Designed miniproteins, single chains, continued (4). Designs and how they scored, part 76

Each design is a single chain, and the fold is of that chain. pLDDT is the mean over its residues in the fold that is shown.

## One batch from the design tools (miniprotein)

Design m14794
Fold by ESMFold2-Fast:
Structure m14794 (fold): chain A 75 residues (1-75)
Amino acid sequence: MSLEEFAARLLERLVADPSIPPELVAGLAGVALQGVADGLSFEELRARLRAWAEAHLSPEQAARVLALVDEVEAE
């Protein structure tokens, strides 16, 4: 799976999750798109998404985002 496909699928899953507010989806989208633009590896993008989630989300929301990242990466 390309990094662009990963970002698109992750955003689709985040939008579908009612526990993640739309404004936080926008923040995560920004991180994912910037990571693609910067040519990051999956590991580097995952680390940025984790750092952003830990800084801006509740522990429960951060854990859910990271679980979705893992599920999409496995596809």
Scores: mean pLDDT 79

Design m14795
Fold by ESMFold2-Fast:
Structure m14795 (fold): chain A 62 residues (1-62)
Amino acid sequence: SLLSKAQELIKKGDEYDEKGDFEKAIEYYNEALRLLSKADPNDLDAGALEVYAATRLAVVKS
């Protein structure tokens, strides 16, 4: 499903962030956000993942 793919991409982003590979982490978070933008706007699970990924992306970029 779209949600399971987005969760997998977020997990990869978190793994690279933990290893200090911020460039790869940013790539995975951006890909997750791109995928989540295709979700139903009323899907609360998709919305929660989008907020999480966007927050992690902002932290990694700072």
Scores: mean pLDDT 85

Design m14796
Fold by ESMFold2-Fast:
Structure m14796 (fold): chain A 85 residues (1-85)
Amino acid sequence: MTNAQRARDAFLARLPELSEEAQVNAFHQLARVIVSEVEEGKLSVEEAEKMLEELVAALRPLLSPEALREVERIAEEAIERIRAL
C-alpha cells in the first residue's frame, strides 16, 4: 500500500471524531500527499482521481455547504495538477 492509501484509510476511520475545520484541514493535507505520490510515480493518475472523488463523497454528508465548496475546490486543484503531469 502507498502512503496515500494508508493515509486515506486512517482519514476515513477518524472522520466521525473530527470537527468540520479538522476534516477540511485533514483533507487538504491528504490531497497534498496524493499529489506528491503521483509526482513521484508511486501512485497512478487514475487511482489518485478515484481516491480524491471517494474522499469528497465521504465528506459530502458531513460538511456544511461552505466547507464542502472548499473541499471541492481543493480536490479540483489537486486533479488539475496531477493531470498536468
Scores: mean pLDDT 86

Design m14797
Fold by ESMFold2-Fast:
Structure m14797 (fold): chain A 60 residues (1-60)
Amino acid sequence: SEKEELHKKLLEEIGEVLRAIGDLFEAKLKGDEEAAKRAEKELEEEKRELKEIEEKLDSL
């Protein structure tokens, strides 16, 4: 069902957000400024997708 597919996507996006947070911390720890910028951009993109999925779930 659409609700089950959205729940699956929600869990996947939560995982991606956590991964991006980990990548950001690792980049900052290593002083890799370019990797930190990429991870921050990735995190912002994943946060937007997570919000969109949450809004779709709330509408069901």
Scores: mean pLDDT 83

Design m14798
Fold by ESMFold2-Fast:
Structure m14798 (fold): chain A 70 residues (1-70)
Amino acid sequence: SHMEKEIRELELQISIAKARLLALKTELYLAEKYGIPVSEEELARIEKEIKELEEKIKELEERIKELKEK
């Protein structure tokens, strides 16, 4: 069905966003673990991207919910 295809495409986008989010969180974790300093500017950029990805994931998950409730 068309709806099932749209849901799969949204799930793919969520998976890609989650993979990027995991990569960014892992970079921060490993920097701390290995004592590698992260500049305030770099930290702010990473934290902003994390926030944007978390918001995107929520929006995509809400869109899937709307499609399933129709």
Scores: mean pLDDT 88

Design m14799
Fold by ESMFold2-Fast:
Structure m14799 (fold): chain A 74 residues (1-74)
Amino acid sequence: DEEKAYREGYEYALGYALAHRDRPDIAERLRRWKEAARREAERAREAGDLKTAAAAEGAARGLEEALRRLEKEA
């Protein structure tokens, strides 16, 4: 279920980011993870692994949202 994989990836990534928001290196870690998640999604999609692609896309979107929230707090 691609929808479930996307949602779980999104929720996990966003939840992790918000739980660690006070770490001095968090923004850099989230940017690196977002890059990795986007590459994972592209590779999985090319391989026809749509569930893994959806999970990685969800994670990338969750990290994007987390970074947006951290920027507003600065």
Scores: mean pLDDT 84

Design m14800
Fold by ESMFold2-Fast:
Structure m14800 (fold): chain A 82 residues (1-82)
Amino acid sequence: SVSQQIDRMYDSTMESIDSRTDYVNSYISDPDIRQQINQQIDQLRRQHSQYRRDGTQQSLDQMMQRDTQFNVTIHDLMVQSV
């Protein structure tokens, strides 16, 4: 069901975020980049929580698209940190 796909996407994304948060706080020395990454993480958490509540195919599609965009943004910020 769409609801099961949304739950799997949500759980997968949250697990990925938790791992990245630990990495960023441990290894990224630039405080401005850490702040930007943490802001992106907080925004994604809020958006995914809303999409999960909405529970529609459109919400699932938006979750998938936002996750992809988030990964690109975080990668670019991490590259800037070195």
Scores: mean pLDDT 83

Design m14801
Fold by ESMFold2-Fast:
Structure m14801 (fold): chain A 102 residues (1-102)
Amino acid sequence: MSPIERLEELLKRAEELLEKGDYRGFVAAMQEIVDLAVEIASRYTPEQRERLLREVARLNDAIGELLDAIDSGASPETVKELGRKALEEARRLLDVIREIEK
């Protein structure tokens, strides 16, 4: 499986986990996406790497907000909204990789 195919698989799994309310599984899938994106970035030119790492930082921020909400006992509605935000950032990350790989 290519790294892009693996990221697409992880995104689909994360969406499914979020819908089911498995926030622990969702965060684990998001962390795997981050790890794979950093590995992919290491193979890119400095300019492409900087671009992708900016998206990685945005995703990490969204994951952090989600974890803080879970730890603070935020409402299920708030947790789901923050999870959806993290999923949107992960999709943006994948779009940047696809654009670089054109």
Scores: mean pLDDT 87

Design m14802
Fold by ESMFold2-Fast:
Parts: sequence; C-alpha cells; structure tokens
Structure m14802 (fold): chain A 84 residues (1-84)
Amino acid sequence: MSKEELEREVVRALVLMASSLQKLSPEHPEEHVELFEKLLKRAEELGDKEAVALAYRNLAKAYERLGDKEKAKEYLEKAKEVEE
C-alpha cells in the first residue's frame, strides 16, 4: 500500500467514524462542523468522492442543528452533485 492509498483509507475511516459520532453525540454541532470541514478538505485532496459526499451530508446535518438552513441546503446539494 502506498502512502497515498493508506492516507485515503485513513481519511475514509475517519469520515465514517465521525459520522457515527455525530449521530451518538449531536449536542456539539460547531465541533462537528470543524471536524467535517477538515475531513472534507483531505477527502477532496485525495479525490475520494464517497468520503467527500459523506462529509457534505454530515456538514449539512451539523449546520441544520446550528440553525443555518441555507448552509445545510447548500451542503446537501453538493453531496447530491458528487454522488452517482
């Protein structure tokens, strides 16, 4: 496994784990936004469309909990755009 392949697998696993954490501990949406923004950037750099889409969906959910309906809608639309 190359360094890039390993990093892609790690980022994908982190996005999945963070998604589970947001479902179990939704009371800190600002912290979830920060985490998913960092994971999104890494997923985009690695070209992992599945991780990108999942990060967008979780950002939409976190922004919905913050009461930012416009950002929630924007991220949900971005998630749908990258899904095939």
Scores: mean pLDDT 83

Design m14803
Fold by ESMFold2-Fast:
Structure m14803 (fold): chain A 60 residues (1-60)
Amino acid sequence: MVNPEELEKKAEEALKEGNYKEALLNYLSLIHYYQLKGDEEKVKEYLEKAEEVLKKIKEE
């Protein structure tokens, strides 16, 4: 069962631990969830967070 609150919590915990790959995967799951819901504001919010995490991965 996809729980968006748990996905967000897992992403935040992963960020605090420096596990950017895990954080990115959870944000991508949230983006997919909200795309299916048609929630454009939430999709934009998590896309911005995913892009920030992706930059950290690419910058080592």
Scores: mean pLDDT 81

Design m14804
Fold by ESMFold2-Fast:
Structure m14804 (fold): chain A 78 residues (1-78)
Amino acid sequence: SMEKSLAEFKKLQDLITEARKLAEEGLKSDNPEVKKLAKEVLRTIRELQIAFLNTDYEKMKELVKELEKKIDELRKAL
C-alpha cells in the first residue's frame, strides 16, 4: 500500500540521516581507521541510493544490513 511504502521510505531516510551524521563525526577523527570506516559508510549510502533508484529490492536489503553493520563498527571505533 502507499501508506506502507511511505513508512518504509521514512525508515530508510532516518537510517541514512543517522549514518551520515555518524560518518561526519568519523571524518573529523585523527584516527585513520575511523576515517576509513566513515568513508565506507558514505560509500554504502551511495550504493543504497543507487539500488533504490533501480528498484533493486534484494540489493537494498543487503545494503541496509551492510550499512547497519558498518554503523555499529564506526560507533565502537569512535
Scores: mean pLDDT 83

Design m14805
Fold by ESMFold2-Fast:
Structure m14805 (fold): chain A 83 residues (1-83)
Amino acid sequence: MPKEVLELLIEASVYLLAAIVYKLLGDYEKAVEYAEKAVEIAEEALRLAREQGAPEEAIKEVENELEAAKKLLEEAKKKLEES
């Protein structure tokens, strides 16, 4: 994994964890905010990984993180709309 891609993945993971915690606490507005940040950073990591010609396995790891962040964002948005 390129170092810059790894650093972005770590940052995305921190925001994803914050979003999970806020969702568990019922703070759906903050859960959406942090999940959106996780998606943005993971999308940047994916773009950078592809531009740098990262191995397919590394690209798949980034894609998995992005899909997890997107799923959490959709769940948090649905909860916010239902509240």
Scores: mean pLDDT 85

Design m14806
Fold by ESMFold2-Fast:
Structure m14806 (fold): chain A 80 residues (1-80)
Amino acid sequence: SLEEIKERILDPNATPEQLKEAFDEIVKLIDEGKLSFLEASELLNTFLRAARAHPGISDEEFAELEAKAVATLKKLVDKL
């Protein structure tokens, strides 16, 4: 569920791998048309804040995740 994904993202003990798994699940839900633009935007922004704060995620890796999140949201806007 959306709440379970958000709970995993906000878990202070989440590993970088667990955060990336949550990110991939969000992108998949967006690609499958299961999230509104507002839900997708809120969830991806929550993810990006958690990822930026995580000591196990490098600046380069964060930049790649941010670029993918922006591209995903842009695809959603283009379908509206």
Scores: mean pLDDT 83

Design m14807
Fold by ESMFold2-Fast:
Structure m14807 (fold): chain A 120 residues (1-120)
Amino acid sequence: FSETENYIELGRQYYYNKDYDKALEEYKKALALDPNNAQAWNNLGNAYYKKKDYDEAIAAYEKALALDPNNAQAYNNLGNAYYKKKDYDSAIEYYRKALALDPGNLKAEENLKKAEEKKK
């Protein structure tokens, strides 16, 4: 593994232990070495999302998608962040994009239905 991959793995370990501040620190170290790592941007977004820093999560997921536009998981994660901000229109849009890329994603389908319910 590269030094970048080692920081990503350490960040994941902190994330699963729910130490989101240390996860953010390690993912930022990975991105300082390789700013074009889409996985590290998506993981950074996940850590911000868990801290309820939804604007920072959105920015990180958008960076991940700029680098990897076919990442269905990152679209679903963007939808989740917008849902938490009560921007249900944006949440629905991104859940639909996730499902277009991965039609079998039951979690994205459930999330889409919940967001549609919130609109009426």
Scores: mean pLDDT 90

Design m14808
Fold by ESMFold2-Fast:
Structure m14808 (fold): chain A 81 residues (1-81)
Amino acid sequence: SLIEKIREVLEKAREALEKGDTEAFEQAWQELVKLMIEAEKKGIKLPDELIDEYVRLRAEAEGRTDPELEQKIREILKKKQ
């Protein structure tokens, strides 16, 4: 299902962020945004837990203390909004 695909991609994005793999994070974030847009177009209501996971991941990515990593993450997030 689309919901399960979003869960899998959220997990991949989190793992990439935790490892500092900005390339893997960018790829996972691109796929995540694509799936979220598809869900909106199809009128699929996402579980609150999934929305909370998305918000938490985004906040964590934006809250990185490494200036170079923070800037790169901000660019990735900005391109995919």
Scores: mean pLDDT 74

Design m14809
Fold by ESMFold2-Fast:
Order: sequence, then structure tokens, then C-alpha cells
Structure m14809 (fold): chain A 58 residues (1-58)
Amino acid sequence: SEKEKVETLLNYIEELAKEHDPKKIVESAEESIPTSDLSDEAQKELLEGIKKIAEKYS
């Protein structure tokens, strides 16, 4: 389901944010999420989650 895909991606992004620059992760996400097959709702949830993760690790 889209919810499971979003949760899986957010978990993956949180692991990346522990070892990589969270600002670059947000930048990449802002470019990539609009090109995904996810619904507008799922895209907003994913981007908001990534921004929260980046804030946590910034």
C-alpha cells in the first residue's frame, strides 16, 4: 500500500540522515518526490516526514 511505501521510505531516509548531510537529503527529496507515482497525499506525507527527520539530525 502507499502507506507502507511511505513508512518504508521514511525509515530508510532516517538511517541515511544519521550518516549523511540531512540538507542534501531534503533537496534530493524535493526534486524526486514529484516524479514518483505516489498520490499527492502520500507525496506530502513523505516530504513532511523527510523534513522532520532532517530537522531532528540538523
Scores: mean pLDDT 79

Design m14810
Fold by ESMFold2-Fast:
Structure m14810 (fold): chain A 68 residues (1-68)
Amino acid sequence: SDMEANIAASEVGKEVYQRALAAGLPREEAKRLANRVASLTFELAKEVGVEEARREALRWAEEQIRRR
């Protein structure tokens, strides 16, 4: 359901925000990344389900953080 996708997106977004801050990203940049990853999680959850969406979104976020 959209509610389950929204919950997953919120949870992943919070996790990515914390990881980005821990990696040394400025707060505003960490917020932008977290928001992008939350949106990605929401869209992916509709296509592949919540569990796979979380894994794919987190993998993508880690790659974005590493490329900095």
Scores: mean pLDDT 87

Design m14811
Fold by ESMFold2-Fast:
Structure m14811 (fold): chain A 79 residues (1-79)
Amino acid sequence: SLKMKAINLAFRGLAYVSDGDYKAAAKDFEEAGELLKKAKDYEGAAIYYEFAAKMYEKSGDLEKAKKYRELSEEMKKKA
């Protein structure tokens, strides 16, 4: 299930945030958002793209932070 895989990635991402590994957390939230987008869960995709953007910002990847903020806003428009 795409949604189950997204949930498992989200929990692992939260564990990475707890450990201060913002880059690993960003990748897990990015993949969770992508899976929810494929499932047409645009609200869920928006949430995890926003988490990915915040984690990329904390890790210093400002280009990916901007990309995932913009994708989050696009998903909100599709709700």
Scores: mean pLDDT 90

Design m14812
Fold by ESMFold2-Fast:
Structure m14812 (fold): chain A 89 residues (1-89)
Amino acid sequence: SGEELAEEAMARSEEAVKEALETYETGSVVEGARKLGEAVRFTESLAEEVSRLSPEYAERVLAHAKALLERIGPLLREAEAAAIRELAA
């Protein structure tokens, strides 16, 4: 159902962010930054897909994606800056 697609999309987005943050926080700075960027693109892609396939759930999924991206935005910027410093060293 459209509700199941929306719930799965939101859960998968949260899991992708969780895995990326765990990678970053356990000392894999460059890999963690890469995964955080991938998690952002994945979250946006899933929200767009659900919006096309189940328009009735679009507002809910887009609101969730927006909140998630606002929460991780500062962390992604920090991780990218740290990765650049590590690669330059």
Scores: mean pLDDT 86

Design m14813
Fold by ESMFold2-Fast:
Structure m14813 (fold): chain A 69 residues (1-69)
Amino acid sequence: SDFDDVSAGVQRLLDEMRGKSTEERVELAKEYLESLKNDPEKRKLAIDMLTQAARHRGDQELLELLESY
């Protein structure tokens, strides 16, 4: 399902972000969301999931990126 696919992708992205700089985390998120550009429904779901995770983590720079979409 789209939910399961996106949920797994978001979890992998968040795991990859651990220990990365702010600039690297933002770039990883941009690359992931760009990979979903041809699937607006999956991209919206990914943004919603990432926004919740960013708020929980206090990741302000990621939140600012997500607000630009």
Scores: mean pLDDT 86

Design m14814
Fold by ESMFold2-Fast:
Structure m14814 (fold): chain A 70 residues (1-70)
Amino acid sequence: ELEEIRKLQAEVALRLGKYYFKQGKYDEAIRYYELAIELDPSNKTAWKLLAEAYEKLGDHEKAEEYRQKA
């Protein structure tokens, strides 16, 4: 089913984002978290992690915006 495939792809993107986040590569992490959200916008964990990545880059405005969506 298309929706199930998208959710699985979102999980893979989220794991890759977490990998780059742990490496301190926050720009890379953001790209994968954004992909995870595009594939599954209902994943509140992805929104929270996107907010944390923007916080690490010093973009406090975007971090707050995405925290509210989590």
Scores: mean pLDDT 84

Design m14815
Fold by ESMFold2-Fast:
Structure m14815 (fold): chain A 59 residues (1-59)
Amino acid sequence: SREELEKEIEELEREGVRAVIEGRWEELAQILRKMAELHEQLGDFEHAERLRAEAEKYE
């Protein structure tokens, strides 16, 4: 459901902040790609593309 997808995105956002603080850039890239997949499932294709572009910076 939409509510379940939004909750998953919020959890990934918290994990992403933690990854930034801890300098875990490879993990941040993976988190951003997972967030992109969830946004795509919500029909938010532009947001998903921006997240994928951001993830490429941290590979």
Scores: mean pLDDT 87

Design m14816
Fold by ESMFold2-Fast:
Order: structure tokens, then sequence, then C-alpha cells
Structure m14816 (fold): chain A 70 residues (1-70)
């Protein structure tokens, strides 16, 4: 599975921001938005200039606002 692929990458390099980001994407696609947010934040913690993670965190924030207003 994609999850196991990125978990194996993290076993080899625990500081792999891209692997955390990719795990977040898999969880986001599964509707696990809170878990996805945690992984995107971890990617950004490891690489503060990781634009893709910032973009996904903004997207998740917009979805949260829509849910509150519904």
Amino acid sequence: SEIKKYEEELKKDPNNAEAYYNLGLVLYKEGKKEEAEEYFLKALELDPRFKKAIEKLIELGVERIKEVLS
C-alpha cells in the first residue's frame, strides 16, 4: 500500500519531510483530515519552506471554516 511505502521511507530517514507530506495526502484522500493535518504540520516542521504542505494546510483550514458555517 502507499502508506507502507512511505512508512518504510521514514524508517530509513525519519527527517524525510516529503514522506510525511505523502502520508498526509493518503490520509486526506481517505477523509482522515485531522490525521492528514498532523502529517502536513510535521512536514512543515522539518522543512519550513515546504510550499506543498503550506498549500494543503490552507486548503484544510478553508474546509474547516465551511463546516463551521454549515
Scores: mean pLDDT 81

Design m14817
Fold by ESMFold2-Fast:
Formats: C-alpha cells, structure tokens, sequence
Structure m14817 (fold): chain A 76 residues (1-76)
C-alpha cells in the first residue's frame, strides 16, 4: 500500500509546515502589536524582521500548496 505511506508522509510534512507557519505568524503579530510603542531605531529593525517573516511565510505557503496538491492527487 505505497499510496497510503506516501499520503501519511505528505500529511506529516504539511502539518510540520503549518506548525512552522503558525510560529512565524505569531511572531509577526507580536511585532505588529509592539511596533507603535517602539523607538524609531528599534522600529526600523522590527520592520526588517517583519519583511523577513513575510518572505518566510510566503515560502511556506507555496510549499504547503504544493504538498496539498500532491495529497489531493493521491486521494482522488
């Protein structure tokens, strides 16, 4: 039952990526909440971190989408 093993592996990878994305989104939310209270120099660093987080989230979204497509192909 090769398909079942492949499905389990892909579903596990998707869960792991979703967990990573959740941590990045949480970090982003915390930075956004604290941003208005920061000094200008701290704000610049926070904005740079937000940009990096957004890039990482986008990259994870693309990976999750690819895996989701593979799962659907194997299930149907």
Amino acid sequence: DEKKKELEKLKKEKIELEIEKSFLRMRRSLLLLTLPKMKPEEKKKAEEELEKLEEEIEKLDKKIEEIDKKIKELEE
Scores: mean pLDDT 84

Design m14818
Fold by ESMFold2-Fast:
Structure m14818 (fold): chain A 97 residues (1-97)
Amino acid sequence: MSKEEKIELLRELLLKYLPEEKVDEFIELFEKLVPNIELHSEEELLRMAILLLGTGKLPQDDEDQPLPEGLKKLDPVEALKIASLKDIEEALKKLVE
């Protein structure tokens, strides 16, 4: 799957939980955090996206501080490695509420 196809997959998934405008902002933030999107599986990208949303900080128009302090300290790949099924489930639940 190409980088563009993976971005579209993430966009469609996020549209289930977020308005279209916020999805675009999130995708831009995600590309800044994960420059090699093509190298990640669909499941890995999904887990990273859920983790970012579960942190409770949506992307802002402020490019200097798009990331929460705790997430900024972690590489997205490392954050994915420490994310448990429980953390993912709680992040999804918080998003759907």
Scores: mean pLDDT 57

Design m14819
Fold by ESMFold2-Fast:
Structure m14819 (fold): chain A 58 residues (1-58)
Amino acid sequence: SMEEQLKLGEEVQREAVRLYLEGRYEEAIALLEKAAKELTGKIKDNLLRGVADIRAMA
């Protein structure tokens, strides 16, 4: 469901932020990209934007 996708996307983003703060940039990117393959629409787009943001900052 869309609600389940939103929850998954939120949890994955929180984990990716934690990995980023630990300096584990490639792991954060891989986590977001893997989750984006399982998601659709705006949630997928938000995770891919996160990948782009980490690549720009790392």
Scores: mean pLDDT 82

Design m14820
Fold by ESMFold2-Fast:
Structure m14820 (fold): chain A 102 residues (1-102)
Amino acid sequence: MTKEELEELLKELEEVAEEVKEKVSTEILERAKKAAENGVDFSNVPQERLDELIENAEKTIEEARKYLKEYEKNRTEAIETNLALKGAQLYVQAAVLKYLLK
């Protein structure tokens, strides 16, 4: 991916994560958001693992959008839990991209 494509992916990750947080507010999402905002040093994480997280970012966005649509139709605890977990994954992937773009 080009730097411009990574910056666009970061923006989409943050936008979808915020939309998820607006629908389902949990401690895990609050912690994930704060970590992403404060910046995280991933220098001790193998590059292969960081690359895997970024390669899966588009899939996480698609899954989060799917759960958002399902939650609007049927607000079950199971869907809410899955949505919160996807929101946390989106914030982690955003934090990784912010680290890599520096």
Scores: mean pLDDT 81

Design m14821
Fold by ESMFold2-Fast:
Parts: sequence; C-alpha cells; structure tokens
Structure m14821 (fold): chain A 68 residues (1-68)
Amino acid sequence: MEADLEKAQEYLDKGKEYLAQGKYEEALKYAEKGARILRPARDDPRAKELGEELEKVYLEALFKLQKA
C-alpha cells in the first residue's frame, strides 16, 4: 500500500511537470499510470486524495489534447 502511494505520488508529480511543459500526451500517460496503481485501493482515503489530483491532471491533459 505505502509503496503504491509513493509511486502514485511520483507519477502525479511527473504528470504535473509534463502539463507545465505542454507535453499533454505524456501528462495523460502518467496520470493513467498513477490511477491504475490506486484502482484496487479506491476506498482508502489516502488513495482517494491522490486519485482526485491524478484525475485533475488527466482531465486537463485530455482537454488540451482535444483543442489541438
């Protein structure tokens, strides 16, 4: 659990970095990787907080890609 939360945080951080760089496809991929790791633990409050942040990155990347 803890190792999965740490990995999801790393993927979230990378996703945010790629969003800031305008690399929306990479940001989307990292958000998906983080969400996938957290999927079995969706009812854990810690995983829920990380999942919400990952979803924000995912939706922003999707929105930007649709406008391209």
Scores: mean pLDDT 77

Design m14822
Fold by ESMFold2-Fast:
Structure m14822 (fold): chain A 91 residues (1-91)
Amino acid sequence: MEKQELGKKYLEEGNEAARAGDFEKAIEYYEKAAELSEGKLKAEALTNLGQVYFLMGDYEKAIEYYEKALELDPNFEAAKENLEKVKKQLE
């Protein structure tokens, strides 16, 4: 299995864990997805890490991960939108 395919599988497992409210497992799977992935798939995994930290109330880590996603893909819409939402939440 190519690393990108394995990364996509971990991203899907992270999404399932997040939907179940298992944020600790979601973080573990998203970190594995980001490690195994490049480009847009890695940006998606980093964006999802930011979303989990946002839901946990860790806005500093949420911002950090959204910014890392945008460094990889400046046009990654979900990271841009979520970064703006977090910044408004802090106002």
Scores: mean pLDDT 86

Design m14823
Fold by ESMFold2-Fast:
Structure m14823 (fold): chain A 61 residues (1-61)
Amino acid sequence: VEELIEKAVEAAAKGDYKSAAELLKEALERDPNAIERIEERTRKKGIEAFNTFAKAVELVK
């Protein structure tokens, strides 16, 4: 699951919320806590990455 989490974080850092949403969906199928782990990592990348991740979360709900 770590590989999917890393890819989702990188997609969010690039502003690609659609790819981040697809990777988040796949990660959640393997680990229900993946959303919390991606959130923590995107917070460390900066506010823009976190905002992109928040958009991705809206797409998967």
Scores: mean pLDDT 78

Design m14824
Fold by ESMFold2-Fast:
Structure m14824 (fold): chain A 104 residues (1-104)
Amino acid sequence: SSEEKRLLVLLHLAVMKSTLLTIKRMLRERPDNERARADALTALDAIGAMAREVGALLDDPDATAQIQALLAQAKAHIQAGDVDGALATLDQIGGLLDQLAARA
């Protein structure tokens, strides 16, 4: 039903936002830690998979295209050791998740 799809979208968005907060905390507390960076990259891939599911549930794959682009940018910042750039990009993703939740 339409209500079930809406609730699934909101659930995915809430999990993605919670995961972003965990990644931000890890990067802030352990900026020079290789394991923390590797775990952050894995978690960003999981967010990317959830974003694809949100796009499918909305029947609008383009709705999450900017989130996918920002996830790629966040991964590039992490791989370059640019923690400040990664955190700024994660904040932008959080804002887009809030916008999608308001539209659901």
Scores: mean pLDDT 88

Design m14825
Fold by ESMFold2-Fast:
Structure m14825 (fold): chain A 55 residues (1-55)
Amino acid sequence: SELDKLAKEGISIIDELIDNGDFEKALEVSQKLVDLIKKKDLEGLKKLIEEEKNS
């Protein structure tokens, strides 16, 4: 599903942040990701992923 794809992309971003030692940012992104997944907010998930990829 689209939700599964976006969730996996979000998890990938969190994994990359952890690998880079950016634990504070990883926690922040994780909290936002979980909230958006619970709401099933596809547009919010897309926005979060785009913002983090372009940071």
Scores: mean pLDDT 83

Design m14826
Fold by ESMFold2-Fast:
Parts: sequence; structure tokens; C-alpha cells
Structure m14826 (fold): chain A 63 residues (1-63)
Amino acid sequence: HMEELIREAEAKIKEALEAGKEEAAKQASRLVKAGRHAAAAGDDELATELLREAIRVAEEAIR
């Protein structure tokens, strides 16, 4: 589950970068890093919320 969210977020970040949306891609990347850190600390709830926010930020940027 967590690995799938990370892969989806990274795929959306790549799409945002390809669309020239550097600021949104940077913000989403920071959220992915925070999500990975939360997961490593055992906070799966926070990790999931951060990764979903990363996907949302990158996805909205490429609209």
C-alpha cells in the first residue's frame, strides 16, 4: 500500500516536471520526503496523508 502511494506520487511529480511545473514538483517532492520519514518513524497515518497531498499537488499542477 505505502510503496504504491510513493510510486504514484513520484510518477505524478515526473509528469509535473515534464509539464514545466517546477514549483509544484518541488513541493510534492518535499511532501514525499516527509511521508517517507513519517513511515520510517512508524506513523503510517501521517505518511499516507502526506503522500496523498503530494499526489494532489502534482496532479492539480498538470491540469
Scores: mean pLDDT 84

Design m14827
Fold by ESMFold2-Fast:
Structure m14827 (fold): chain A 53 residues (1-53)
Amino acid sequence: MTKEQKMTEIAIKLAKEKGLDPDEVIKIGKELLAKDPSLTPEEAARLAVESLK
């Protein structure tokens, strides 16, 4: 499984829990991973959620 796929699964779960748009969380998470590939999928998903709060 790629980092991007794993991040997408976590992003969808977090978006549903927080009442956020999953597509927006996924988009930001992908941008974060592209800028810093050392981020874990979990870190990228969490940072994407925080940026939308």
Scores: mean pLDDT 81

Design m14828
Fold by ESMFold2-Fast:
Structure m14828 (fold): chain A 75 residues (1-75)
Amino acid sequence: MEKIKELEERIKRLEEEIFGPGHAILVRELRKKLEELKKAVKEGASEDDIKKLFEEAEKLLKKAEELIKREREFA
């Protein structure tokens, strides 16, 4: 559960670093995954279900972070 807070904070940082980029789609996907994770936790889903959703979100987050890093290098 605390790892979900860290994930949310990382997503918020990405959103703050983005100002009108084409990668807004990836950020929207991350928000969707975060919402699924939060819902699963609130509904009392199993630990393995939560882990699976978290891993999916973390993988997508890494991809988005890499994309933003490349944009920063171009700026």
Scores: mean pLDDT 74

Design m14829
Fold by ESMFold2-Fast:
Structure m14829 (fold): chain A 112 residues (1-112)
Amino acid sequence: PVGEAVDEAMAYGIALAIARELGKPKEHIERLEKRLQEVIDRVAALDPDPEVGRERGQSAYDIGYRIGREIVELAKKENVSLEEAADILLERYGASPRIKEVIRRGIELAKE
């Protein structure tokens, strides 16, 4: 479903923000960027209007990237793990189980 592809784009946004901050190798960053483009292409293909679908995928990525940056900033400020920082943000924003799973997946992808 399109919702799953949108959630995946958000997870890759989180992953790219974290992976870049962790100083992951160029090859790792390029692999995440390629997977993100494939996911955005999938969101476009699933929408009746491919241009609207691409904008939706890009928006999900942008939101995910912002979340990933907030996780990294909080982890540094509070001297906690990425997972602990994510839990603090989820508590603060009252995020749903769906968003919690998206964030968990993004952190996992960043560490690969």
Scores: mean pLDDT 86

Design m14830
Fold by ESMFold2-Fast:
Structure m14830 (fold): chain A 66 residues (1-66)
Amino acid sequence: RREELTPEELKAEELFRKAVQALDAGNIDEARKLYDEAASLYEKAGRPEKAELVRAFGDEAIARKK
């Protein structure tokens, strides 16, 4: 476990930001895909806790748009 972000974590963070932007633009399906991809990359980086947080955040954010 690293204190500095791995390339996978950096990519996951970028995808998370894109998911937020897609959701703000009303592209719910795109946002869901981006949240799932970000969570998958956090899992690959050995950060399952972060993956769970990203999924929970995405679920709540999307629910607020329904």
Scores: mean pLDDT 78

